# Designed miniproteins, single chains, continued (5): the designs that were tried, part 59

Each design is a single chain, and the fold is of that chain. pLDDT is the mean over its residues in the fold that is shown.

## One batch from the design tools (miniprotein)

Design m18035
Fold by ESMFold2-Fast:
Structure m18035 (fold): chain A 113 residues (1-113)
Amino acid sequence: SELEEVIEAARRGIEALRRFREGKASIVELAEVMQEAFLLALELLDKEKKEEAKKELLEKRKKAEELLTEGLKNKDRELALEGARLILEGVIRAISLFDPEEAERLREELEEA
């Protein structure tokens, strides 16, 4: 159930990234969807005691925050997209520990986004 929520959040994240890239979504909508996907993945890893993957996800979130902050300061949408991709990579990595086939499908979708 919790894994299914993380998978669905990752799918919403990839769609939000695609919409933002095409000018169909705001940076606020992108950030909200990314934050939800991050929190759900973090909760799954915490519950399942995946300490190393949890640390990896937190480091990716920190780097994504730095990229987003720089993007806002410099009005650079590409840095915001890079930050969002980094969060989604972390979320997909979390999914891969439980469902590697679904994680691979999501990774392919993200590459095409």
Scores: mean pLDDT 86

Design m18036
Fold by ESMFold2-Fast:
Structure m18036 (fold): chain A 80 residues (1-80)
Amino acid sequence: SDENIKEQAKLAADWLKSNGVSGKEAAEAIEKMLEDIEKTANDESLSDALRVLAVSMLNASEVNEEVTKKLLEELKKIVS
């Protein structure tokens, strides 16, 4: 549900912030995940927290691509 997706996005944003990732850095990385999640998961220039998130989102996308895209879009709104 959209409510569940928003809740998961908020938890992901809170987790990133607790690991020192927020604002522009988070927003730019999430945009890259929306463009090419496999490339982003392998981007060694990203912080450890963002790589963990990208790998988790890549795995989630293999189960349900549409739900994962919606989650990333909601997450981008929260961190922007």
Scores: mean pLDDT 86

Design m18037
Fold by ESMFold2-Fast:
Structure m18037 (fold): chain A 76 residues (1-76)
Amino acid sequence: SLRNELPLEEAVELARADMEEFAATIASSPHPIGDLAGLKIRLVGLSLDPALREEVQRIVEEAVARGVTELKGLKL
């Protein structure tokens, strides 16, 4: 398996922080999308761990509610 430098719990916290920043950027900019593809890949990767899937799903739902509608079609 590929080894992450960070514990999975810390990776989830970073994904949440990135999501919060991304939602704020979308609210304030007409062209906010810099690394949405990278964020999606990270979220899908984290959701492969059953213990993290519920938390990742919650992060995605909160981001969509805040205006990151590009994540609305993301299935975990």
Scores: mean pLDDT 63

Design m18038
Fold by ESMFold2-Fast:
Structure m18038 (fold): chain A 88 residues (1-88)
Amino acid sequence: GAAELAEETRRLAREAKEIAMEAVRNGKGEVLLKGIGVTISAIGLEWLADQVLDGRARLSEDQLRASVETARRTLEAARETLEEAKKL
């Protein structure tokens, strides 16, 4: 249901945020900027999920499925950015 999809979006976004912030702590130059961008995206997804869960926003299940997929891609980007930061 909608609540479960919003909770999954929030869970993935929170994980992406933690990983991206770690990349920011270890990153330099372009990798630092990439880590910041991923962190901002993750914060936005977490905020959107919170609005739905708090009943402040109403999204269709299709829109929420799209937010889960976006959060998954954001998590993958966070992991890739952290790997790049660790190679510096």
Scores: mean pLDDT 88

Design m18039
Fold by ESMFold2-Fast:
Formats: sequence, C-alpha cells, structure tokens
Structure m18039 (fold): chain A 78 residues (1-78)
Amino acid sequence: MEELLAFVEEGLALRKTVSFEELAARLRERARASERPAAAVQITGTVLFDYASTLPEAERAAAVAATRALVAELEAEV
C-alpha cells in the first residue's frame, strides 16, 4: 500500500520539476525494471495521461499520443 502511494506521489511531484519527456523516460525505465511490469505499466500510463492533461492544447495532443505509444510499447514487452 505505502509503496504504491509513494510511487504515484513521486511521479506527480516530478511533473512539477521535469519536462513531460524526462518524466516519460524515467517511468519507462522504472516500468521495465519492475518486478510487476503489468502494474507498473498501468501506473506509468495513469501518471503520464494526468501530466498530458495539464499541458497547453498545442502540446497536449502530442503528449497523449506519446503516452499511448509508450504504454503500447511496454505492454508488448511484458
């Protein structure tokens, strides 16, 4: 329980200090290294979709597309 909450909180905190691209790269590597990759992929998608929704309209569509592509990539690897 605490580990799951900490993971989500870290992802949401990082979005305030790093770019979307940097956050996506960090979450991609953490998901690949996870002992539970399916759950890590779902958390990664949730955090990145939340970040994308906070971006200006001009950037949001590209960020959503990048998130969908990353989730599909990671799901194919598990």
Scores: mean pLDDT 74

Design m18040
Fold by ESMFold2-Fast:
Structure m18040 (fold): chain A 103 residues (1-103)
Amino acid sequence: ITITQTPTSLTVEEGSTATFNVTASEDVGNNVKWYKQEKGKKPKLIAENGKVVGDSRFSVSGSGTNYSLTITNVKKEDSATYYFKAIKGNKISYSNGTTLTVK
């Protein structure tokens, strides 16, 4: 499955809202995850199967072929690469990700 995430890069002001959208080439099912990857660190799970883990500023939505991650009241520490992962049957697919820069 091909997963396209837009935009590939996003620069926002602190306190604004950032939204990442994914479109899949086919239905990815319900085993879907969003990750935050900071330079030199392991990826951090942000959301799993439609539920946000941790920070309440994050929200997720979507089903089938279209999914979104939104961060409200963006902080400088949110600067990272965000990407989407789907598991359908025995196949794992990843998005190209979005690099978020907060100014």
Scores: mean pLDDT 85

Design m18041
Fold by ESMFold2-Fast:
Structure m18041 (fold): chain A 96 residues (1-96)
Amino acid sequence: MAEVRFEIEVLSGIFLLQLAVDKLGIDRLLKDPNVPKEEIIKALEKSIQRAEEGLATLRALADAHPELKPLIDQDIAVIEEYLAEFKKRLEEVKKS
């Protein structure tokens, strides 16, 4: 249990760190009026894909390790917040 928990924590941390880095990058692109709209759209689409892949992976791990599900569900909730933000930003950029 302890070894599996540590491996899941590390994997969750990698997903969360990558999404945090994606958000910082997208926020910078959105502040630069010289960045083409299509580049911002591509960045958002890649971040959405990474969030969806992270969710699928963590949900599968929660099903495989139900004793760790409460811990994994907390990380899933944070990834779902990133996914919702990226989807909202994508709609805003497509309208502008």
Scores: mean pLDDT 87

Design m18042
Fold by ESMFold2-Fast:
Structure m18042 (fold): chain A 69 residues (1-69)
Amino acid sequence: KEEEEVVEEIKKVTRELVDQATKLNNADAKAQIEWAGKRLIERAKKGEATKKTVEAFKLTQEQMLAALS
């Protein structure tokens, strides 16, 4: 229930971040974001990720993309 919501939020955030990496034409950043998103989904399915974890993931990836801009 809560895990399903967290998984869907991770998928949404990952898609948005991948779109940003694609606009920067950075294939390495895109691959890293996709990998990190998949790992976070697996953690969420085990109940090991919360909305705060997703927020931290989003902020970390956005900071990385900003540094590459």
Scores: mean pLDDT 82

Design m18043
Fold by ESMFold2-Fast:
Structure m18043 (fold): chain A 99 residues (1-99)
Amino acid sequence: KELYEEGLKLIKEAAKLVREAKTSDNPEELAKQAIETLRKILEIAKKLYEEGDFDSALSLLGAAIQLAREGKEVVPSLKDEFDELIAEAEKLRKEIQAK
């Protein structure tokens, strides 16, 4: 519950960073910050999974994947870093869905 609320706050932060990257003079720096924020969201999702909160974990992973996909469209130079994040999040989603 509290972890999910923390995760939602980080989703909003990552979304803001991706949005600001669209009009920034330094889009790559904002995208790097978004990637760090998305990695924190993945760690929260892992903790939620370990606690048995599968619905909250899946919700955060879905949102993180969508933001990472948007991020790589906004900042193609960091496509590989976003693709790595998407792959990690999708792997965790599949593990949770198999339960």
Scores: mean pLDDT 87

Design m18044
Fold by ESMFold2-Fast:
Structure m18044 (fold): chain A 97 residues (1-97)
Amino acid sequence: MDAEVLALAERIAAALAAGERVDISLLDALPPRSLLVLQTAVAASMARAAAAGEGTAALARTLVPEVRRFLPLSEEELRELLERYLKETRELLAKRA
C-alpha cells in the first residue's frame, strides 16, 4: 500500500517536472485509503503552488513529501484536509483562469 502510493506520487512528480500530462485514471488502480492519501497530497501541493503564484511544475517539489506526511493520518483527517485543499485550489485556479 504505502510503497505503491509513494511510487505513483514519484511518477506524477516526475511527469509534472517534465511538463508532461498526468493520467488521472492511474488513481482508480489504488486502494481507497491510498487513493485518499494521494488525492489529499495532490490537493495540498496544488494549493501551495497556487498560493505561491507558481504553475503545476511546483507540485513536483512538494507532492512526495506531502504523501509521506499524510500516510500516518486517519481517514477522517484525510477526508477533512482533502475537502479543504480541493476547495481552496479550485477557487485559486478559477481566479487565475
Scores: mean pLDDT 74

Design m18045
Fold by ESMFold2-Fast:
Structure m18045 (fold): chain A 66 residues (1-66)
Amino acid sequence: LSDETLRRIAEETGISVATVRKIAEFLEEHPLITELTEEELKELAKELGISAQQVRDALYLLALER
């Protein structure tokens, strides 16, 4: 993923570029992260300081860039 793609996703989701990059890294290390349960999404959102909806939106947009 390019830095430009990460910046676009950050703008669209209201998340920082650093947080989007962290989610992208998790996707590379854990390809099934898009299949996280609602509870797992809430825990990840809490860890990153964002909403569960923002995590879902970022995961969706990152998956489209594959």
Scores: mean pLDDT 75

Design m18046
Fold by ESMFold2-Fast:
Order: sequence, then structure tokens, then C-alpha cells
Structure m18046 (fold): chain A 70 residues (1-70)
Amino acid sequence: KELEERARKLAEENPDRVATEIKITDDGVLEVVTVSPAAGGVLDRSVVKITPEQKEKIKKSLEEAKKLNE
């Protein structure tokens, strides 16, 4: 629910874009929430269990993506 709220806020700030919010839990669960304002604000949620190795790779990719947007 918290992840969904963050995704909705991103969609409100950028209505012409698809807003995606990603959360990785300490237990190695990857949650992805996507909101498409152009599609009428449809909320999609995916939950996937990942390995510790995949968690580190995803975390590194997210940090690299943040640097590109800053």
C-alpha cells in the first residue's frame, strides 16, 4: 500500500509518463507498482521473490539509474 501511494504521487507529478515505484524488502521480496495516467490511472502491482544475489544487482542498477536522472 505504501508503494502504491508513492507510485500514485509520481504519476500525479508526471501525468504524461508511466510512473513506476520499486521496493525491495529485507526478506528479498521485490515489489513493483506501475501507474499509467494515460490509461486512466490503472494501477498494476507485481510481487516477486528474489535471491540475495539478485537483490544486490537490482539495488546497484537502481542507484545507477538515480545518478542518470540527477
Scores: mean pLDDT 67

Design m18047
Fold by ESMFold2-Fast:
Structure m18047 (fold): chain A 73 residues (1-73)
Amino acid sequence: TKVLSDEEAEKFKKGAEEIAKKYVAEGKVSEEVAKGLVELFNRALDAVQAGEDLQAVYERLTPEAEELEERAK
């Protein structure tokens, strides 16, 4: 069973994009880092929706998230 409906998942993805745009506008992150974070969020959400365990998704995506954190400095 999916965690969210397809409509709810789409709303969450749009929300993440809006937050990313706000942070870029405020100078907190670069546009490249914000794009990478949105892509990671979308991939994590899609994996959970496909029935992957949240912890397994977290462990698989952690190295990419850490790379983006380093690039945000």
Scores: mean pLDDT 74

Design m18048
Fold by ESMFold2-Fast:
Structure m18048 (fold): chain A 71 residues (1-71)
Amino acid sequence: MQEEIDAEVERALNAIYVFVATPGIIREVAPDASDEEIERIHREAVDLALQGATPEEVLEFARKRAEEIAK
């Protein structure tokens, strides 16, 4: 009961955290990235979080994608 509710809330909070944190991480790794590139990676990261990936996995994904565009 409470544990199930807490798990759902945790997933929602993790998705929100990823939504807020991801653009900053992309800019830190790829400061010259265009707004379109940031939006694309951000969208992919949020979709991954909604599919049940942990915040750590999602932020690592965003960092790796940002490294690819930073060259």
Scores: mean pLDDT 76

Design m18049
Fold by ESMFold2-Fast:
Structure m18049 (fold): chain A 94 residues (1-94)
Amino acid sequence: GVEEAAKGAQIAGKAGVEAGKLGEGVKGVSAMSAGTVGGAGSYFSAKSFNSEEAKKQAEIDAKGMTEAAERGAGEEGRKLAEEGGKAATKGAEA
């Protein structure tokens, strides 16, 4: 339900922050910001839409977060963003 979606979004946000820390300077900040936005987006999508629509939005948010994290923190950022994205998608389904 909505509570599980909120937890998924929070985990995705934390993954984005951690990815940002791996990429120093401007790129790291960009990845961290994208991760936070992606996590919040997944939560609001799950709250506003049915479970199928929420899942699709969470997948879109996860892709954006993964790309931003990869730009900011390279391979490590991508790995953390993918992990966070999976958590957000699973939360949106619940």
Scores: mean pLDDT 52

Design m18050
Fold by ESMFold2-Fast:
Structure m18050 (fold): chain A 87 residues (1-87)
Amino acid sequence: SVASEQLKTRGELVMEAARKYREKYKDKRPVEQLAAALAAYGEVGMSPEEAGRLWMLTPEHVEELVKIYKELAKERNFTDPIIEKRK
């Protein structure tokens, strides 16, 4: 089930992952663009290739955003199965 509190935490972690990615790689793209790519993968269920194409990132960049998100989620003891797409 999706509660308002869980949605808020997910949104905060997505934005934090985007900011951390931008700082780590000195990326000049807007944080909102990076966050949108991560949300396209995690919330909409797009592949890294699909999310990357939509938001002008490589699949590898989307995968790194997902990795950073998962690390942050573990640190905050937050698990969300929707972020993981099984092929």
Scores: mean pLDDT 76

Design m18051
Fold by ESMFold2-Fast:
Structure m18051 (fold): chain A 87 residues (1-87)
Amino acid sequence: SSALERIRALLDELAKRLPEDVFNRVLDAVLTALTLYQSGRVSLAEARDLLVARLEEIIAEIEDPEHKAAVREFRAGLEAVLDEMEA
């Protein structure tokens, strides 16, 4: 779908800006939330809440301000895509 294409583009851009270990933690959070949503185990709103909470945990653990900014920017872009999926 176009939403999944936009999420992939956001992840591809984030991968250029983060160390591999930090990127893989963000990727795991996104894939976990999407899998729960697509399997029907949670609503889109619940998947968003779980994902945002996990991204905030990841942001809190990052020391580098540029890496923090990259994940915050990624989260903002991701939330915009999820808002369009609810409309």
Scores: mean pLDDT 87

Design m18052
Fold by ESMFold2-Fast:
Structure m18052 (fold): chain A 91 residues (1-91)
Amino acid sequence: DINSKKMQAEMLMALGSMAASVGMHEKAKEYAEKAVKLDPSKNIKAAYYLILGDIAAAQGKVDEAVALYQKAVELDPSIKDYAQKKIDEIR
């Protein structure tokens, strides 16, 4: 049901974030994409864009990373300060 999918999506997103933090960019993207397909809610999509932004930043794609972080904030304004700090660090 929707509650089971939400829990599974949150677990996949946690795995995606962990993979991104250790430089496993392709696995991070796969986990995050799976999470969004299970639960396309705004908070899961925001976390997805944060992971993509972190990957782009790690690859030196500053403008792409900024756009992805801004998209995450648009979906979840509660992360605005966190995302802005990430943007400031890569510029």
Scores: mean pLDDT 85

Design m18053
Fold by ESMFold2-Fast:
Structure m18053 (fold): chain A 92 residues (1-92)
Amino acid sequence: SKSLLEKNAKISQERLAKDPNDAVSLLDLGRTLYLLGRYEESIEYLRKSYELSKETDKELAAESLEVLSQALRKLGRDDEARRYEEEAERLR
C-alpha cells in the first residue's frame, strides 16, 4: 500500500539523518521512492548508494544499479539505463 511505502521512506530517511552514507538505507529509500513513482528522487539516492558501495559491496552496488536502471527507464532515459544494466552485470 502507498501508506506503507510512505512509512518505509520515513524510516529510511531517519536512518540517513543519523548516517548519510549508509549505502543500505540509500538503496532502501531509492527503492521505496521508485515504488512511489518519485523517479528523479529515487535516482539521486540510488546513484549515491552505488558510488559508496561499488568498491566494497559489489552485490549491494549491483542491486542499486538495477533499481536505478528501472527508474531511468520510467523517465525515458533508456541509453543511460542500459549502461547501468551492463555495469550491474559486470559486478556479478
Scores: mean pLDDT 91

Design m18054
Fold by ESMFold2-Fast:
Structure m18054 (fold): chain A 80 residues (1-80)
Amino acid sequence: VSDEELDAGALIIALAVTRQAVKRGDYDGAVELANRIAEEAEKRGFTEAANLLREWSKALQAGDKETALKLIGEADEVLR
């Protein structure tokens, strides 16, 4: 496994944890996790995924759950 593949896999797992936080109603925790994952994704060159995670964080803060679910799915797809 290349470093790039390893990094993407770790970010995908982190996204799964973030989705579980949302399902539990822990939106503040999900936003915090999403911002940390976005920063790590950007540092590793996954700029598109990082931008999607930042938009997802904003959607959650605005209470737009439908847009938030769409954006986190798009971030997961970009990392694969």
Scores: mean pLDDT 73

Design m18055
Fold by ESMFold2-Fast:
Structure m18055 (fold): chain A 67 residues (1-67)
Amino acid sequence: MEELQRRIDQLVQEIVALQQAIADMQAKGAADPSKAEELQAQKDQLDRELQRKADELQALLDELAAL
């Protein structure tokens, strides 16, 4: 139980950090149009990583619900 909860807490923290990184990247893209295309590609990569972590979190929540 505690191991599952710790993994859930860790994933939540990683998801929050990714959301913050995406927000920061959007702000940088708005400030520097010359890098907008490169920053958009990086944002798309972070969005994909965020989705993977969200899927992993859902799997852990399903395991916790089975207890």
Scores: mean pLDDT 80

Design m18056
Fold by ESMFold2-Fast:
Structure m18056 (fold): chain A 70 residues (1-70)
Amino acid sequence: MKDQLLQQLDELTQKLQQRDVEIQQLRAQLANTTDPQARQALEEKLAQLQAESGKISDERNKLLEELANL
């Protein structure tokens, strides 16, 4: 049981790290993008990634709570 929770925690941590890299890349692209249409597309992608990151963070926090009670 504990090993399964640790595996899930590792997977969620990796997903958050990947999302953070993608968010940083999109922000860098936004800083160098002058076309309004392209900027809006990047902003939409950024908002989606931030929302997904929030959900993963919530799942990670719940899993940490479970691990703390073992």
Scores: mean pLDDT 83

Design m18057
Fold by ESMFold2-Fast:
Structure m18057 (fold): chain A 87 residues (1-87)
Amino acid sequence: MEEVRERAEANAAALERALQQPLPREEVERLREEMKAMSAEEAKRVIRENLAAALAGDPLAAARVGLAAQRVAQLEGEEAALRVLAE
């Protein structure tokens, strides 16, 4: 758990830096609606597909990862979301 938490915290810090870039409100709202309809498996796939780009500073990828992680946490709990974020 400690290594997973440390990796997740490092990745979360990188996501936070990427999210310093402004995104169009309409794009963020669209992503939120998409995430509400996603299953946990679909949300985990979104995280895996977008994590590398988000960690590289892509704010749209970071928003996708953040919203998908929130969805995984909602459906399967916070620990499950942290595991996916830690890779």
Scores: mean pLDDT 75

Design m18058
Fold by ESMFold2-Fast:
Structure m18058 (fold): chain A 84 residues (1-84)
Amino acid sequence: KKKELEEKYKEYVEKAIELLKKVAELTGSEEALKAAEALKKGDWEKAKEYMSKTGEIAAENPEAAPLVKEAGEYFVQAANLKAI
């Protein structure tokens, strides 16, 4: 069960990374790319910081808002699945 939770964790992280890359492609946001890179490297503290920055930047681009929201949902799901 712990291994299955870790697999789901990675799946949600990968989905968040894909969505963040789409946000960066759509908006030119460097912060979205940094968030994706931090998640890919497993740097959760930096990923959280850059996710917050990405949310602020996407608020200025309504086309990116749904993608940022979905990425944030996967990020939260990954955080909740982080096994003790």
Scores: mean pLDDT 78

Design m18059
Fold by ESMFold2-Fast:
Structure m18059 (fold): chain A 64 residues (1-64)
Amino acid sequence: MRESIKKLIEILKKNKDKSVYEALEIAAKDPSVSSEAVALAAELARKNGAKTAAEVAKALEEYL
């Protein structure tokens, strides 16, 4: 889980200007990112009202 979250954060940072949906779709295609990590990111985005991949990456870093 922790390694999947770290990889997800890397992908989100590379796509920082994309929408949450677009960035999570890109991350979901990476086999090193678990479906649980993507689901967690989506939940944090919804709860925090995140609009961009950069905001979700920050929330995930605080979760770790």
Scores: mean pLDDT 79

Design m18060
Fold by ESMFold2-Fast:
Structure m18060 (fold): chain A 89 residues (1-89)
Amino acid sequence: SAAAEEVARLATEAAEAAAKGDTKKAEEHLKKAVELHRDALIAQGGDEEELKKKGEEVFKEDAKKLAELAKTDPELAKELAEGGRKALE
């Protein structure tokens, strides 16, 4: 799935940016991944507003945890980003 691949790419780039100390770039990539994931959930034909809100909130929480983890353990952050990609398949 193109959406899952793009989310994984953005999450990986976010983890790499965070590992380099570029927190702004990491947050920008994570924000794009959140938006893409939300759009993918809407495209699956559920209630747009409910799926958008739930997907955005859950992924926002995971994205924040991933960004913080990337500062202390970039390898584990990359592993979690890969897990997120598999969850979309």
Scores: mean pLDDT 62

Design m18061
Fold by ESMFold2-Fast:
Structure m18061 (fold): chain A 74 residues (1-74)
Amino acid sequence: SLMDQANRISDDLDSLGETDTSNSVRSNASNAYSNGDTTSLQNTVNYGQSSLDSIRAAQAGDIDRAVQISQQSL
């Protein structure tokens, strides 16, 4: 489910030390889910995944890719 994806992304972000982003994803996903807002929930999952991918690219030393992923999520 989208909520399961959001929780997984949040856990992965927290594991990378991105506690503030992790908490934001979890909070936004929980609020969207409780309101039945599937669009906001999907957007939260997409944002969280892009953030995670960008952070992983930056940690691998691929700063250009990290920037590209970040810009595509906007």
Scores: mean pLDDT 79

Design m18062
Fold by ESMFold2-Fast:
Structure m18062 (fold): chain A 100 residues (1-100)
Amino acid sequence: SSALAAQLARIRQRIAEGKPLADRWIKEAEELRKRGVEETRKDVSKAEEQIKRLHERISELGQLSETGDGATAIAAASGVVVYMGGIVEIKTIKKELEEK
């Protein structure tokens, strides 16, 4: 029980330490995802370019995760999930607009 309490305290501390960075990277990722989706809806030929931009951001966060501490790694993973969702959404829009 004391070992479990200590483990839970460590998890809570790491989450708290990573939260400001995670919130910032999630907000940035959501803004870039929204722009990529909006540009793809206006012009489907831009879908691959927008997907490439989101992949470049995933690569940058991957490098920060490898060189940072555990709090940085958790924050980077949070941003990556948003970018991956954006890539899936852009691919779905591209398919729908090409299958007239």
Scores: mean pLDDT 82

Design m18063
Fold by ESMFold2-Fast:
Structure m18063 (fold): chain A 82 residues (1-82)
Amino acid sequence: GLEEALRRVTEALRAGDRERALELAREAGRELGLSSAVTGVILEAGGLVAEGRMSLEQAVAVVEAVAAGDYEKARAILEEAA
């Protein structure tokens, strides 16, 4: 699911493998039926987790909010992740 996809993207980014992270984000987008824009959010959220700036749970919540069109909720989660 989305949590496993974000975990895999985060691990690839921590390893410095940006190409693998992009492939994993695109694979998740295809398997979960997400738009290219939401696939981009998976990569960015995974990057924030890899940098220690966001928890995996917060990253999942941000991606789910964006996928649902709830941009106010996504913004609130990003503000909490300080």
Scores: mean pLDDT 83

Design m18064
Fold by ESMFold2-Fast:
Structure m18064 (fold): chain A 86 residues (1-86)
Amino acid sequence: SMLEVAREVLRLLKERGLGPPESVQKEESFVKALAELIKLIAKEKGLDISDVEALAEALVELYRKVQEGDQEALDIMTEVIQKTTP
């Protein structure tokens, strides 16, 4: 399922120090947001959702671009926020 893919991607992101802050008490809410982000990235880059390693790499790249102020990356993050916190 997409939530299982999101949990595996989150595991890989945590290994790179990119997981949610320890102050986030509802990891399931973060996993749901991550699942929506994975769907958007998979569609945009034409990736199979079963390719967890490629999805994790794409998310690391997206996070770096957000930190660099890339507008397209910021737009993707805004879309995820709007879908997970209406």
Scores: mean pLDDT 70

Design m18065
Fold by ESMFold2-Fast:
Structure m18065 (fold): chain A 84 residues (1-84)
Amino acid sequence: SAMEKEKEELAKKFREAAELARKAVEDPSYIPEARKAIAEALGLYSKDGQAAADQAARLIDGYPLEGLRGYASMLQAAADELEK
C-alpha cells in the first residue's frame, strides 16, 4: 500500500528525469530542465544527493552527451528495479 505508492512515485520521477535527459541529447534547449530533473532524482536515489547532483552538473557541463546518456541509463535502470 503506502510502500508500493512510494516506490511508484520514485520510479515515475526517475523515469521522467531519464526521459528529459534523452530529450536533451537530441535538443540542447532541454539541458537546463534535464539538469534540474537529474539533480532532484539523485537527491532521492543517493545518500549524499547534493554531492551526486554537483558531480552530475560537472559531468554534463564538461561532457554533455556522455553525461546525459549515462544519467538517462542509470535513472531508467533505477526506475525499472523499483517496478520489479
Scores: mean pLDDT 82

Design m18066
Fold by ESMFold2-Fast:
Structure m18066 (fold): chain A 62 residues (1-62)
Amino acid sequence: DEEKKKKEEQKEIAKKIGRILREIGDLLERLLQARRAGDQKAVAQVEAELEALNKKILEELK
């Protein structure tokens, strides 16, 4: 059944995207919290983690 196969493929894609979005969301929440607290060190650390994640995603999409 073509529709059943497409549904399973969509579920797998949604799971992968969901994991990436959750990781990005967590980092953005940490960045916002650090900025609100005026914690320059925490801001720099989270920005570095976001940069590393972005590079990782680009390598995976190659």
Scores: mean pLDDT 77

Design m18067
Fold by ESMFold2-Fast:
Structure m18067 (fold): chain A 96 residues (1-96)
Amino acid sequence: MEDGDIIKVPEEVRALLKEMGIEKDEVTLTELGLAVIDYVRKHAKRIVDADGNTVVDLKDTPLGKLLGKDRIPFDQLLSAFLEALRKLGAEVVEKP
């Protein structure tokens, strides 16, 4: 997915995206990435594992429930979120 691509927000995740500061029907990949990072910073615990990797603890969060994961490596967070949106029928429209 390119940085300029537009993602149509599925209705099932609108409440979660509103908590992330997104109230639009269509968002860019950059806007989603920044919103997910900000959400994790405010609502999730970030830990460093034994291998030095930053892991996000999503237990008891709506995001964790959406992803079906209690913990996820920080560098995999955005890709897992985008995959969850695609499974819910999110459309990606290439920006001309």
Scores: mean pLDDT 74

Design m18068
Fold by ESMFold2-Fast:
Structure m18068 (fold): chain A 86 residues (1-86)
Amino acid sequence: MKFSKETIEKISEHLGVILDPQTLQKLFELADKDGDGRITKEELREAAKALGVNLSDEAVDYLIKRGDIDGDGTIDVPKLIEEVEK
């Protein structure tokens, strides 16, 4: 996935976590095992643990709510980008 620096910073702010853009990008890349931009909450938690990033259950649920348009419990990263670029 390719993000602008500004977009990644807005996503980090939206999550209430101040992370550098590269760390946040690595988190999403590691969580998106299939490379299709869809991330389950379990994959997001595992990626955060692997990178030493502490995400609360509330932060994970918030990402799911914002990225899960289909109601299948997955984050759609492109739709998350649209949310923060409004």
Scores: mean pLDDT 69

